# Designed miniproteins, single chains: the designs that were tried, part 90

Each design is a single chain, and the fold is of that chain. pLDDT is the mean over its residues in the fold that is shown.

## One batch from the design tools (miniprotein)

Design m3139
Fold by ESMFold2-Fast:
Structure m3139 (fold): chain A 93 residues (1-93)
Amino acid sequence: IEYDLEKVREGLRKLAKHPRFQALVAQVPQDLFDEASKLTPEEAFERLVELAKKAGINVEYFLKALENGDFDKALPILEALGPEGVAYAARLV
């Protein structure tokens, strides 16, 4: 499956303006942000996709929700991925 990383990042920048996304980011431990900050955007994206796969999430559905900045679809998935997934998503913004 080919994904447009630039579109995912654009959608995440829209999501980053949402208070619910900001609340999720505020709950992330500093050590997870520090680890995510060492990753390139490509590496952070790979780790986010791998977390979604491990969680049994439909990756195509999730990435389309991110690309579109679809708050109602993307935010519940990011919340389900937990602080590690939120840290990788924040690294992509």
Scores: mean pLDDT 84

Design m3140
Fold by ESMFold2-Fast:
Structure m3140 (fold): chain A 72 residues (1-72)
Amino acid sequence: GQPFVLASPSQDQQQSMTDFFRWATENIANLSDYQLQSSQAAVDSVNANSSSLSPQTRKEAAALQQSLKELQ
């Protein structure tokens, strides 16, 4: 169920996160080890806070998670 009080990011912040996940997925083969670790941490954060985030942000994070898994 959804919590009564949401600490969700603003629409602009969610758009920035969505854009980041999309960019990282498209550029996965060119990311440094540090960028790959940061991307994984960002995906883990989305998964921990999924109920507070938009379906679009979760979808793009899931796509990045799949790409990171395939790279290993």
Scores: mean pLDDT 74

Design m3141
Fold by ESMFold2-Fast:
Structure m3141 (fold): chain A 97 residues (1-97)
Amino acid sequence: LEEAIKIARRAIETAREAAKAGHAPVGPAQEAVRYGELAVEALKEGNLEEAARYLELAAGALYEAAKQSTDEEVSKQLREEAERLLEQARKLREAAE
């Protein structure tokens, strides 16, 4: 669980920084932060299925932010964070079975 929380927190920070710098659209970035925070709370409560769902939603928001990003390097970082969230969601779903 610690690794999933760490990865979710890093994705939240990346989304906030990208939006603050003007490199990502505020709407999708805020959605990624919201779902990431919900995923962290679900992980702390041991609700693996709910956490996986929120990580998947956060990843979707990060992909949307990446598509609308005006900076190619920021777009790449947002996509990489989305991929890490999806990998963690997959592992959590396997652990919940």
Scores: mean pLDDT 85

Design m3142
Fold by ESMFold2-Fast:
Parts: structure tokens; C-alpha cells; sequence
Structure m3142 (fold): chain A 73 residues (1-73)
């Protein structure tokens, strides 16, 4: 479970670094669903984090995603 979430977040972070926001969104959303979030919460949270990548680093977004997955789920 935790390893799969970490792998998905790392893939999402890599897509953010490449500027592929759609694939980054899909990977981060999948990470939250894998961590136990319902689909609506996973979609909304992933969308907000990908949007935040416009002003913060992909590393910061990845760290936030892991923190949310570990503490809320």
C-alpha cells in the first residue's frame, strides 16, 4: 500500500517536472485512491495540488501529496 502510493506520487512529480499536468493529475489522483480516498476527494485534492505546481516546485507538491495520503488516509 504505502510503497504503491509513493511510486504513484513519484511518477506524478516526474510528469509535473516534464510539464505534463494531465498525466501528473492522473497519477496523483490514483495515489490518493490507492491510499483510501474516495474518488471525489482524490480528484479535488489532486487538481488543487497540480494547480499549486504553477507556483511551487514539483518536489513540494509531491511532499504535500505524500503527507496528505499518510495523515488523512
Amino acid sequence: KKKKVEELVEEGKKYLEEGDYEKAYEKIKEAFITAGADEEHAENTAKLLVKASETVSAEAVGEAALTIANFEL
Scores: mean pLDDT 78

Design m3143
Fold by ESMFold2-Fast:
Structure m3143 (fold): chain A 64 residues (1-64)
Amino acid sequence: SRKEKLEELLNKYAKDHYGFESAEEFRKHFIELMRKPELTEEEVKDIRDYLKKLAEIQKKALEF
């Protein structure tokens, strides 16, 4: 299914780039980051990279 493929790709990204255990841990991290009232340049870059990768993963999930 598309949901399963999306989770698979997101789990791979989370593990390979951030060392997270799962897509759920990765999502939780970035949701909390986006809720911060003040963001550093590094945090803004992380959010940007997350959103770009999320869009890429969603596009790939739609191809299956």
Scores: mean pLDDT 75

Design m3144
Fold by ESMFold2-Fast:
Structure m3144 (fold): chain A 75 residues (1-75)
Amino acid sequence: SSEELINRLLSAMEEEIKAGKYDALLTYLGIAQQELPPEARKEAAERARELLEKNRDKIPESYYERMMELIEKLE
């Protein structure tokens, strides 16, 4: 289901932030754009935005900006 995929993607993204693997975050956002139907993309975008904002101090600015651009494309 879309809900299960969103939950798994967000959990994986949070783990990668803790591990300092920022390239993986771009991959997960790409998966969301490719695999989620339009109605689920908005929910994924909102939840991913909240996750990134909460962890802004842990993410390099260049990666943060690139991820926020991808999130805007999900909406």
Scores: mean pLDDT 84

Design m3145
Fold by ESMFold2-Fast:
Structure m3145 (fold): chain A 83 residues (1-83)
Amino acid sequence: SSLEERNRQLGREITDLFEDGTIKELKKELQKLKEEHPEYSEEIEEILRLLEEAENTPRDSPRHQELLGEALTKYVKLLSKLR
């Protein structure tokens, strides 16, 4: 249960900072990153899919928080690989 709980907590903490425009900017950065690093295209597509699913989910639902938290966790891990 810790993974879902962690993703909800992360999603809640970041949602206060993440407006609709912020998700769009993140998607834009991920598209650029995919072009620059095609070796990570599958991982980037997964993050984009999670962000798209989150945008299509009610913002006050636990599912929205879980999706956003999972996407951001994967994004941070991806950035660590790009050191």
Scores: mean pLDDT 75

Design m3146
Fold by ESMFold2-Fast:
Structure m3146 (fold): chain A 87 residues (1-87)
Amino acid sequence: AALTVTVPEKVEVKEGEDATITRTASGPSSTFDIKWYLNGKLVKEAKNATSLTLTIKNAKKEDEGVYRAIATGADGSGAVAETELKV
């Protein structure tokens, strides 16, 4: 089976609230290397994980944007998914 990354399409919060974006990877491997990017910058990563949660505390309009998740399986396969944060 192919590697798959699952993220919410969109997360909306009010300014000053905490935003939580969770993503999960699934595929032939039980764990994956997982990276989270905003505008091409690495913001969080996990090794040998099935999920990675990004929490944006006290969200501001400048935190709004498209967050890109990349997962890599032990077999070298990769998958990408994006979620949009609105504040």
Scores: mean pLDDT 73

Design m3147
Fold by ESMFold2-Fast:
Structure m3147 (fold): chain A 67 residues (1-67)
Amino acid sequence: SPSLQQMLGSLQKTRASLQAHVAELDQQIAANKDNPVKQQKLLLSKLFFEISIGSTEFVIERIKAKM
């Protein structure tokens, strides 16, 4: 349906934004390889974004199953 397609599009944009944040964190992690405390904090932030991506992908697949 058109409304499900619009929801799917919005969720795909959200996923892309979260993936962009993970890419930025990967660059910061690499830049801080000599600072283990800061690297650990960045890795924890990355973990939370990856969980959010997984949750978003789960919802996307559930919506696709209804189309």
Scores: mean pLDDT 88

Design m3148
Fold by ESMFold2-Fast:
Structure m3148 (fold): chain A 101 residues (1-101)
Amino acid sequence: SAMTTKVTTAGGPRLATASVTGESEQATVLASAVLIAGTGDMSTGSAGAFALGFDSEGRLVGAGATVTISGSGNTANLTIKLESRQPGAGVGTATATLTLG
């Protein structure tokens, strides 16, 4: 679906908004805009990880998903892996590429 990200140049908190889909026990779940926030290092040769959780409706609940950032030379790839569908865990996967100015 869609994804929007924001990254601070100073390596502070990073924000990402993603739309993800998955399947519940009853139907396909389309997550509304979900906010991903955390810290990481996107310098040359560095990677950051974020811990996030989504409920079964795709709403952020704090922990249970893994987000990795990798990149170099002012370019980074952001991969979001959502875990199980239990409370506090997400569903689906999203990917975006970021370019740092």
Scores: mean pLDDT 36

Design m3149
Fold by ESMFold2-Fast:
Order: structure tokens, then sequence, then C-alpha cells
Structure m3149 (fold): chain A 77 residues (1-77)
């Protein structure tokens, strides 16, 4: 699935997934599931990357433009 921005901190990435993409993939974006996210930019390097990881947490509120998903990193391409 497509994200916009990821921020790596140690073995975790916080990914920002647009509202529409999140709503279309909400059944997959649940804690414990492994997902593959294509990012336009992964900070701090700022390069496009594909992150595969296990969903640790999801934060999404009614007026949010993005869902905030924390992944435990399995691989980065």
Amino acid sequence: LSGVLGVQSGNEVTVFIPKKVYEENKDALVPGNTVKVELASLLPEGKAATVTGKVKSVEYEDKDIYAKVVLEIESIE
C-alpha cells in the first residue's frame, strides 16, 4: 500500500498513510499484521523506500487527513 512519509527510529518506522489509502486498507492495518508500505520519503535520509513490517499501533481520528501507523521493521528496500 502507498504511504507518503515515514520516519525511522531504531527498529520502528512511523508511516503517514493518506485517509483514502487507510480506509481502503483498514482491515490489513491492524496491530499484529505484517504489511508492505511504499513511501515517497523515508526520513532521515529523505529517499523513497519500501518498508515491510509488523503493525505495532494505529492512530486515526475522524478529522485526520493521515493515519499514523507504527511498524516494527522486517525489511527496507
Scores: mean pLDDT 80

Design m3150
Fold by ESMFold2-Fast:
Structure m3150 (fold): chain A 86 residues (1-86)
Amino acid sequence: SLFDEAKKAFDAGDYERAVELYEKLLETSSEPPTGEQYKLLAEALAKLGKVYEAGAYFARAEKLGLEISEELQKLFDEAVQKRIQE
């Protein structure tokens, strides 16, 4: 599935490809997006330094009842710090 392919890309550190595959999944799926799908897209965007987009998808995941782990919060905070330094 596209979700499995995106997850594999993320695990391999290919965050740009993970984002492409997650966005394609959201665009082509007839089912409402899950909090887990939004979370993984947000993590990939945060790894790429796209903090605004990452924040928006984290907010969507939380709205769907997904708990944001300490590790995910640290990832987002690190992305924000990198953006401030640029």
Scores: mean pLDDT 74

Design m3151
Fold by ESMFold2-Fast:
Structure m3151 (fold): chain A 93 residues (1-93)
Amino acid sequence: SVVLSKEIKITQVSPTQMEVEATSSAHPVRVSVSFLLKKDGRISPISAEVQTGASTATIKAVVPKEDYDSGTIIVRVLGADGEVSETEATKKP
């Protein structure tokens, strides 16, 4: 099973921008890590920087604070054999 090895880290980097960072525990050559934004009934990809290690992948993205406040950021990890794990960056309650 593909899982995040660390909690999703969210940091405000300017008055209008949030940085989101997630780390996957899955093997990098068989893993795709992406950020998705759910807002206004739409799911769209977020442009991200990916750094790969021997057994992990770390993904970082900068998102508008208004999108973070009003939408939901999802970390999607696609592992070997097409398995998918999705985690919301913001917990519900």
Scores: mean pLDDT 70

Design m3152
Fold by ESMFold2-Fast:
Structure m3152 (fold): chain A 86 residues (1-86)
Amino acid sequence: MASDLIKLVKKLLEGGIEAIEAGDEFARDVYVALLHMLRGLAKSAGLLSEEEVKLFDEMIDALRAGDVEKAKEYGEKLIKLLQERE
């Protein structure tokens, strides 16, 4: 479960960053919406700590703002915490 969550977070974060770098605001918003859905489902399933939820929210907010550097930073921190709970 955690491994699948990590893989999906990585895929959606990468897609969101690629959309920002391409100047595709519509695609960016689609990836933001998918990440919000994933965050809600993962939180409901008890797969996220309070710290991980905050990092997830910061990552999504950075993507929405078009801030690739912050999106990568918060995403990397989130993935690291999820990996530590293997």
Scores: mean pLDDT 85

Design m3153
Fold by ESMFold2-Fast:
Structure m3153 (fold): chain A 93 residues (1-93)
Amino acid sequence: DVWRLVPSPSVAVSLLLKAQAEGRISPAEAAALLRERGLASEEAVRAVEAGDLAEAAKLAAPLVEADRAAFEADPERGAAVEARLAELDRALR
């Protein structure tokens, strides 16, 4: 399954928010996946469930920033993660 191939929680959250914004997944389904995987705080999950993608993105931002710092320390791994994200985004369309 595609979600198990995602290398970090922030990446999984970003892909789910994008899928929800594009109408490929319902807010309830996105919230259920986030809860099942333990990928976000309850506040972020509630924002996703309400369809408030801007608030959900703000609540997920600390995880995204932590991953960015880690990727800057290892640019080769960062580039591989970005390439994998592009592949997954294409596969989910």
Scores: mean pLDDT 65

Design m3154
Fold by ESMFold2-Fast:
Structure m3154 (fold): chain A 89 residues (1-89)
Amino acid sequence: PAPLSEEEREKLRKQIKEKFKEYLRENREKWPEYRAQVEVALELARELGDASAVELAEIALEAMKELGAPEASEEQRAEMRALAEEALA
């Protein structure tokens, strides 16, 4: 596989963000759940030192914030965190 240039990487990030926004607009009822999932994924990616996963989670969270997605409850975040930790065990 050919390495991506800096410009190609930036273009790809924008494309991922726009596709995610399209998906979110069609699934508004699930926005708090998706936000909880992405926030937990970002925390875990940072803890694991996975720079690529951090970047993808940050793009997804930025897309949700730009669309005005409601903030996930602490309970929803705790449930998603527990499920993620079980999956990693």
Scores: mean pLDDT 78

Design m3155
Fold by ESMFold2-Fast:
Structure m3155 (fold): chain A 102 residues (1-102)
Amino acid sequence: TLAEEAGRLAREAGVLAVQNAKSIEAVNLGTAGALRGIGAEFMARLGEKKGDKELLIEGARDAIAGAEVALRGAELSGNEEGIKLAREAIRIAQRAVEELEK
């Protein structure tokens, strides 16, 4: 699903922020973004498996929140790929919320 993919991209962006970190702040933001991305992936998978629309929406919203934190971490790390993945995660997660709320 779009929500699961967004969670995965948020996780990957957070990991890149940590791997390229130049500060403790970047490590903390990347870690927080990655962990929230993982949670979003699991919530989206569970929502899909159970046909639970609310869990899919929650997964997408957690992916947005995780990606925003990962984006800040990636920007501090100066990692262009992490920034790109985080921005893509935000875009597809926002689309997932819009499509699910119709």
Scores: mean pLDDT 88

Design m3156
Fold by ESMFold2-Fast:
Structure m3156 (fold): chain A 87 residues (1-87)
Amino acid sequence: SMDELIAQLEELLAKARAAKTAEEAVAVLREGLDLIRQAFADDPVTQAGVAALEAELDRAAATLSEEELIALSVQYLAMLVQQAREM
């Protein structure tokens, strides 16, 4: 359900905010993206959006600092929570 998805995304956002490493923060964001992909399997627009964010995250992980990756992961998860609540 949407309520369960929002609750799981909020839990992941809390974990990302508590993350001490980029590896932890990125892993939590990837879990959030997987939840959205699973919940919207039949929505091609959402699937394309998730794929684009995954590609951007892969690029960011190769180029950004640890502090920047943690901040990015928190920002993206917060955005995903907000978008889910607006649906």
Scores: mean pLDDT 86

Design m3157
Fold by ESMFold2-Fast:
Structure m3157 (fold): chain A 66 residues (1-66)
Amino acid sequence: EISDDLKLSDEQAERVKEELIKLGVDPLQAERIAEAMKKNGVGVTLRSIADEELREKAREAVKKVL
């Protein structure tokens, strides 16, 4: 279960970025997603991603870190 209010730490955000890059996400986009999860929360950020493929990659990256 991932809480909508769960905000990533700096270390967790870096790990999510690395996992996104491993999944083929552009480094700049991976950084933006990880920073949004750090500032706004994981669940909120996942819901804001309009691209379904990108959203699923972000979900998988979070599962690897949490």
Scores: mean pLDDT 82

Design m3158
Fold by ESMFold2-Fast:
Structure m3158 (fold): chain A 60 residues (1-60)
Amino acid sequence: SEELKNVIKRLEELRKKHEDLKAQYEALGTPEGKTQAALHSYRIDLLKKIIEKLKKEIEK
């Protein structure tokens, strides 16, 4: 469906935003930056799983 395709596009944009934020936090070299980078890593992995699930839903 068109709505699912648009959702996937938005989720991929959000994933790229988290990838950028992860890199920025890692670059700080601080304990807080390391913690924030790990949280963004976790969100990236979740978004990848959601995107894969939605792509399979479109194929049905």
Scores: mean pLDDT 86

Design m3159
Fold by ESMFold2-Fast:
Structure m3159 (fold): chain A 100 residues (1-100)
Amino acid sequence: SMDDLRSYVLTLVSTALLEEGREEEKRAFIEAAQTLSLEDFLRLAAEILERLVREAKERGDEKRLRGLANMLAAIEAQLRANNAPQDLIDRFRALREEAE
């Protein structure tokens, strides 16, 4: 369901932010999950993950990039299963490929 998709993405991205020590951004993201439309929430999640991927690449953190790639693949699969807009599916795929 769309509520399951929101909860799934919230859990994965919140975990990624917690692992990076970004507690304030995690709190803002949880608030956004309650206030934004699903599409706007998913776009915000993509923006956050794009930054985390870029930062991990700049550090040469291959273990972190593998973790982010796995997370992005899982989100992409759930977006497809829930018939999310193709532009969002393509964005998460591109981010996964960048993290790989």
Scores: mean pLDDT 88

Design m3160
Fold by ESMFold2-Fast:
Structure m3160 (fold): chain A 88 residues (1-88)
Amino acid sequence: MKLIEEIIKKELGENWEIEHITKLDEETALVLVVNKEDKNEAAVLKVDLKEKKIIEKKFFKEKEGGKLKAEIEFGVELLEYAVKKVFK
């Protein structure tokens, strides 16, 4: 937990709140963050736990629904990971 919070603070700054964390494997976590100053801005992040860096960032910013779109993308990334793990 603290490690992921430190990585996000270093890469994105202090204005992001962690909403969800899912550990995909021992080296990768999927994180949903929401902007503390604009709750309509959210991001889905893939975090490399071994290298201690963010390897993928997807930002969603809309007057309403940015967080909902980020939650949908978070679910899609989890599903894609599950499919790849089963088939390859």
Scores: mean pLDDT 78

Design m3161
Fold by ESMFold2-Fast:
Structure m3161 (fold): chain A 94 residues (1-94)
Amino acid sequence: AVTASVELSVEDAIAAYLAAQKLKEKEGLLDIRVETVGDKVRITITAAESIKEGEATANIYDESGNVKLSVKVTVRVEDGKLTIEVEVEEPVEL
């Protein structure tokens, strides 16, 4: 198993956690751990080395139903190393 972590703002971390949960269901991630670190949130993902690449997006909506925040989480395992990329996407026009 391979493990990597990212540190995010609370709002970004909520969306990233939702995206990581989608990845866990789709790609079979082994574990997702969430910790508070000062004013930040650390998300730690553990994956099997057989995962080549996986991607999922989660949206946070405002009170009016518009996308307030969109976060894409990409995981990749290369040469026994897990990399996590978190991309905050601009709101989609509805």
Scores: mean pLDDT 77

Design m3162
Fold by ESMFold2-Fast:
Structure m3162 (fold): chain A 71 residues (1-71)
Amino acid sequence: KDKEIEKEVIEGLKEMGASEEGAKAAVEAAKEDGIPLEELLEIVKKVLEEHPNASGEEKGEILTLKLFEKK
């Protein structure tokens, strides 16, 4: 049930330039911080949609800022 959302988050993070190991680590970190995977997926999709020309590093920084706004 939750594996489909987890796969979508991993794929989105990979599109941002993350490795599969890095994407999985980010999912585990979000779970530890109490961030719902659905919210993480929404933020990843927004970063990809709003900043398609940004580098992987820039997208990572934007993702971190958006996550910080949540908690």
Scores: mean pLDDT 75

Design m3163
Fold by ESMFold2-Fast:
Structure m3163 (fold): chain A 74 residues (1-74)
Amino acid sequence: SMEEIEELKEKLEKAKTAEEALEIGKKLKELKEYDLAIEAFDKAVELEKEQGLGLDLSIEGGVLVLEMAVEKVT
């Protein structure tokens, strides 16, 4: 719902960990909010780099972004 999307936007702004941003991005992708999902995945990658957790988020996020780009343009 639109309300759910707005709640996810707020959570994304407040997200302080890569995991939080990644989960928000996955939920936004499920709602077909591809632009917001891409922003969430970008934030997750940046937070992962800052925290140095050694997670493969940049690879996973990149694949998801490519998948969403294909769906968005078709």
Scores: mean pLDDT 69

Design m3164
Fold by ESMFold2-Fast:
Structure m3164 (fold): chain A 110 residues (1-110)
Amino acid sequence: MEASRQLSAERSREEAERNFKKAEELYKEGKLEEAAKYAAGALISYYSLSQATGDEGKAELEKMKERIKEILPEEVYKKALEMFEKSKAASSYTADALREIGDQIDKELA
């Protein structure tokens, strides 16, 4: 059933837009640390979409990076990127662990 994948993609876009709006609001309030966290959240949501949709999602991710860079100061943008890269690393570790479990099962069945 493909319905759950379509709902996940739409949810990722909605979450990214919500996080971006919140980051802009927090920046206007002078809450730079919180603004960076929500900007990172927007990037994480589009990154998840890029893993599901490939080139289309990668283009949307790059567009979100440009929007953040345009609206937020360089210091906040850099911090958001650092938080985003840490989140990507954590996600990669989970994927690698699942692959190793699969390889162990295949070895036991062979």
Scores: mean pLDDT 72

Design m3165
Fold by ESMFold2-Fast:
Structure m3165 (fold): chain A 87 residues (1-87)
Amino acid sequence: SSIEEIRRALERAKELGDKLTAKLAEQALEAVEKFKENPTEEARLEVEIQIGLAGIIRGVYKLIGDKKGAEIADEIADALRRFLEEN
């Protein structure tokens, strides 16, 4: 599931000591849980904002050569996109 994918991304970010990507994964989980609880347009927008933030973080990591951070951020974005497609 998309939630399990984001949890795995969080664990990987923590193992790498990547605090920024770990915080992104935590915020992604909160946004998804909030949307599942009450699927409002505002809750959907919060998930979309996390997709945008993941894209920005991925782009920055690619620029500075952090391949692992970029891969985890991309995985979070993809999991969030799949979550919205299924809901």
Scores: mean pLDDT 88

Design m3166
Fold by ESMFold2-Fast:
Order: C-alpha cells, then structure tokens, then sequence
Structure m3166 (fold): chain A 77 residues (1-77)
C-alpha cells in the first residue's frame, strides 16, 4: 500500500479520515471507536516528534510522518 493510494485529494498529506482508511485497510476491517481514537493518538505522537525537529503540527501526515505512522499502526492496531 502506497501513501498515494490514501491521499484522496492529492495534496501530499493524509488527514485523520484518510489515516483511518489506511488503518482499516491494514486491519482488513472497519475500526472500532477505540481503534479510531488510537489512530488519532498515533498521529499526535508522530506530529509531536516532527514538531521537535521544526515540522508543522496541523493534524495531517506528510510522507515522512506517514512512515512513522505506518510503523506504529502496524505495531499498535
């Protein structure tokens, strides 16, 4: 699965809904409300790590942040 497959608007970032769609594809099913909350928490964790390096905290994942998100989603979901 590629970043581009989930970047539905082609803006080079994934929003929360697109990140949830990726996690649902990874699990092969719809996420529970608890798993959706975990996705939001993982996004916040990744953004906080990139913000320490001067990255934007805007509630979206760029390509570099997506690599971190994917690794954490595979481990935690």
Amino acid sequence: MRFEDFDKDGDGTLDLDEAIAFAEALKGRALTPEEKAKVAAIIAQVEAAFAAAGGAVDGTLDRAEFVGFRALAEKRL
Scores: mean pLDDT 73

Design m3167
Fold by ESMFold2-Fast:
Structure m3167 (fold): chain A 63 residues (1-63)
Amino acid sequence: MPLKSFEELLAAAWGLSNAETASEEVLEATREAIREYLAKNPEWRERLLALFADSPRIQALLA
């Protein structure tokens, strides 16, 4: 599902970081949505990395 706002990006990143029961298909769809948003809005990449510094999933996604 395409993300439409920075608030949706933050919600998706938080969901990915704290997912304990999500399937791999849902996790990969969330990763793809985050990548697509950042491809269109690259200025948010560094902010997302800083906001989720303690999230290994977000750090790995954006490395």
Scores: mean pLDDT 79

Design m3168
Fold by ESMFold2-Fast:
Parts: structure tokens; C-alpha cells; sequence
Structure m3168 (fold): chain A 64 residues (1-64)
């Protein structure tokens, strides 16, 4: 799994935060944002992935 290999290259705290954010996006039905965040992690753009995940989660919470 390319995502797990990319996460294994990150500090454990960062890897846990990315996994939690992706899981939360999937739970909120934000599948497109989850996929985009995964692609950014695979490209090494971890901060951009976290920013997108955070914004999408906050938007989902405001909407429901």
C-alpha cells in the first residue's frame, strides 16, 4: 500500500494525525477530499493534505 509506505516515512505523530483525518473525512462522507488528501501525502505535500482535511472536517461540522 503506497499510502502506508508514505506514512511510514513520516514521524509517528504526523502519521497518526493523517490517518485520523482521512478516517474522519470518510466518516463525514467527504470521499473526494479524502482522496485528494491521500494524493497530496503521496506527493510529500503533508501540510497541504492536513490543511484540506481540517477545512473539510470543519465545513462538515458546520453543515451538520
Amino acid sequence: DELEQALAALPESAARFVRAGLRQLELFGRHDEAEKARELVLQGKVQEALDIATEAILKALREG
Scores: mean pLDDT 80

Design m3169
Fold by ESMFold2-Fast:
Structure m3169 (fold): chain A 110 residues (1-110)
Amino acid sequence: GKELEELVNSYLPELEKIPFLRGTIARYKKTKDRRDLLILAGVIYLLTGDPRFLPAFQQLPPEVQQMLTILVDFYLGKLSYEEALARAEELPDPELRAQTIYAIELLHEQ
């Protein structure tokens, strides 16, 4: 709803610092796409634990929830580079697996 958009918009400056979100943020700003909104809200939930974002995270497909959890845990230093790659390799969808590995490499090069 509008309330979720307002909450996500308040976090956009902090989310723009996260390299793997830059494309999603740019597309969301241009299109207001619901899927991009849910991805951004899901990342805020994983970063903050704020229960207001939990319903948005739960609306994401389970494999997308798993991808975002790997990426955020790696970003926060909860997973090593090798551990993050090992978990990404377990993702059953080849496209999502490749996207997750690319995002891990993008974060590692910083």
Scores: mean pLDDT 89

Design m3170
Fold by ESMFold2-Fast:
Structure m3170 (fold): chain A 60 residues (1-60)
Amino acid sequence: MEELRKKSLEILKETIDKINEVKQEAKARGESLEDYYNRVSEIFLEAQKKLKELKKEFEK
């Protein structure tokens, strides 16, 4: 079950890295704050789904 915690932390780190990447891209492209936040929201939703699937795998 330490694997669940480790993989959860990996997903969290990847999520943070993706958000930082999107932030840099948004600045470079002159993206609106609204569009930027929509992309960040999608990243959070994807991370939430991955965490739920991960928990489901370890509950089997």
Scores: mean pLDDT 79

Design m3171
Fold by ESMFold2-Fast:
Structure m3171 (fold): chain A 63 residues (1-63)
Amino acid sequence: SMEEMLRRATEELRKLHRDGASDAELRAKVGRIVDEARDTLSDDDLNRFLSELQRELDRIRAE
């Protein structure tokens, strides 16, 4: 589901950030996540996923 993909993506990004990943590494991971989402989700779910993922990424970066 979109919610499951978002939860998994958020945990992976949080782990990378906690482990000291660079902005380039985080952007590369986001790119891979987005590519998987494009191949898996409907257009409506993809749009929601991308918006939610951006919000979670902003929150993680603020930590």
Scores: mean pLDDT 83

Design m3172
Fold by ESMFold2-Fast:
Structure m3172 (fold): chain A 80 residues (1-80)
Amino acid sequence: SVLEKMEELEEELRELGKELEKASPEAQAKVRELEAETAKRVREIVEKYNYDISNPEAQKELLEVLEEYLKGVKEIVEAE
């Protein structure tokens, strides 16, 4: 379900947040750059669907962007 995926995402973000607190300044800077890029992609998707986030296609694209963000953060933290 969407709720289960959201709970998993929140838990992963909490654990990554703890790792980021211990990460190098370089790793933290890379995560900030990834956050900025992700925010831009989210804005582009929302605008593409005229702010209708109830659209299933918009929801799919948003989930894909969020999954890519989590993967990128994990890669940055693991590379440290």
Scores: mean pLDDT 79

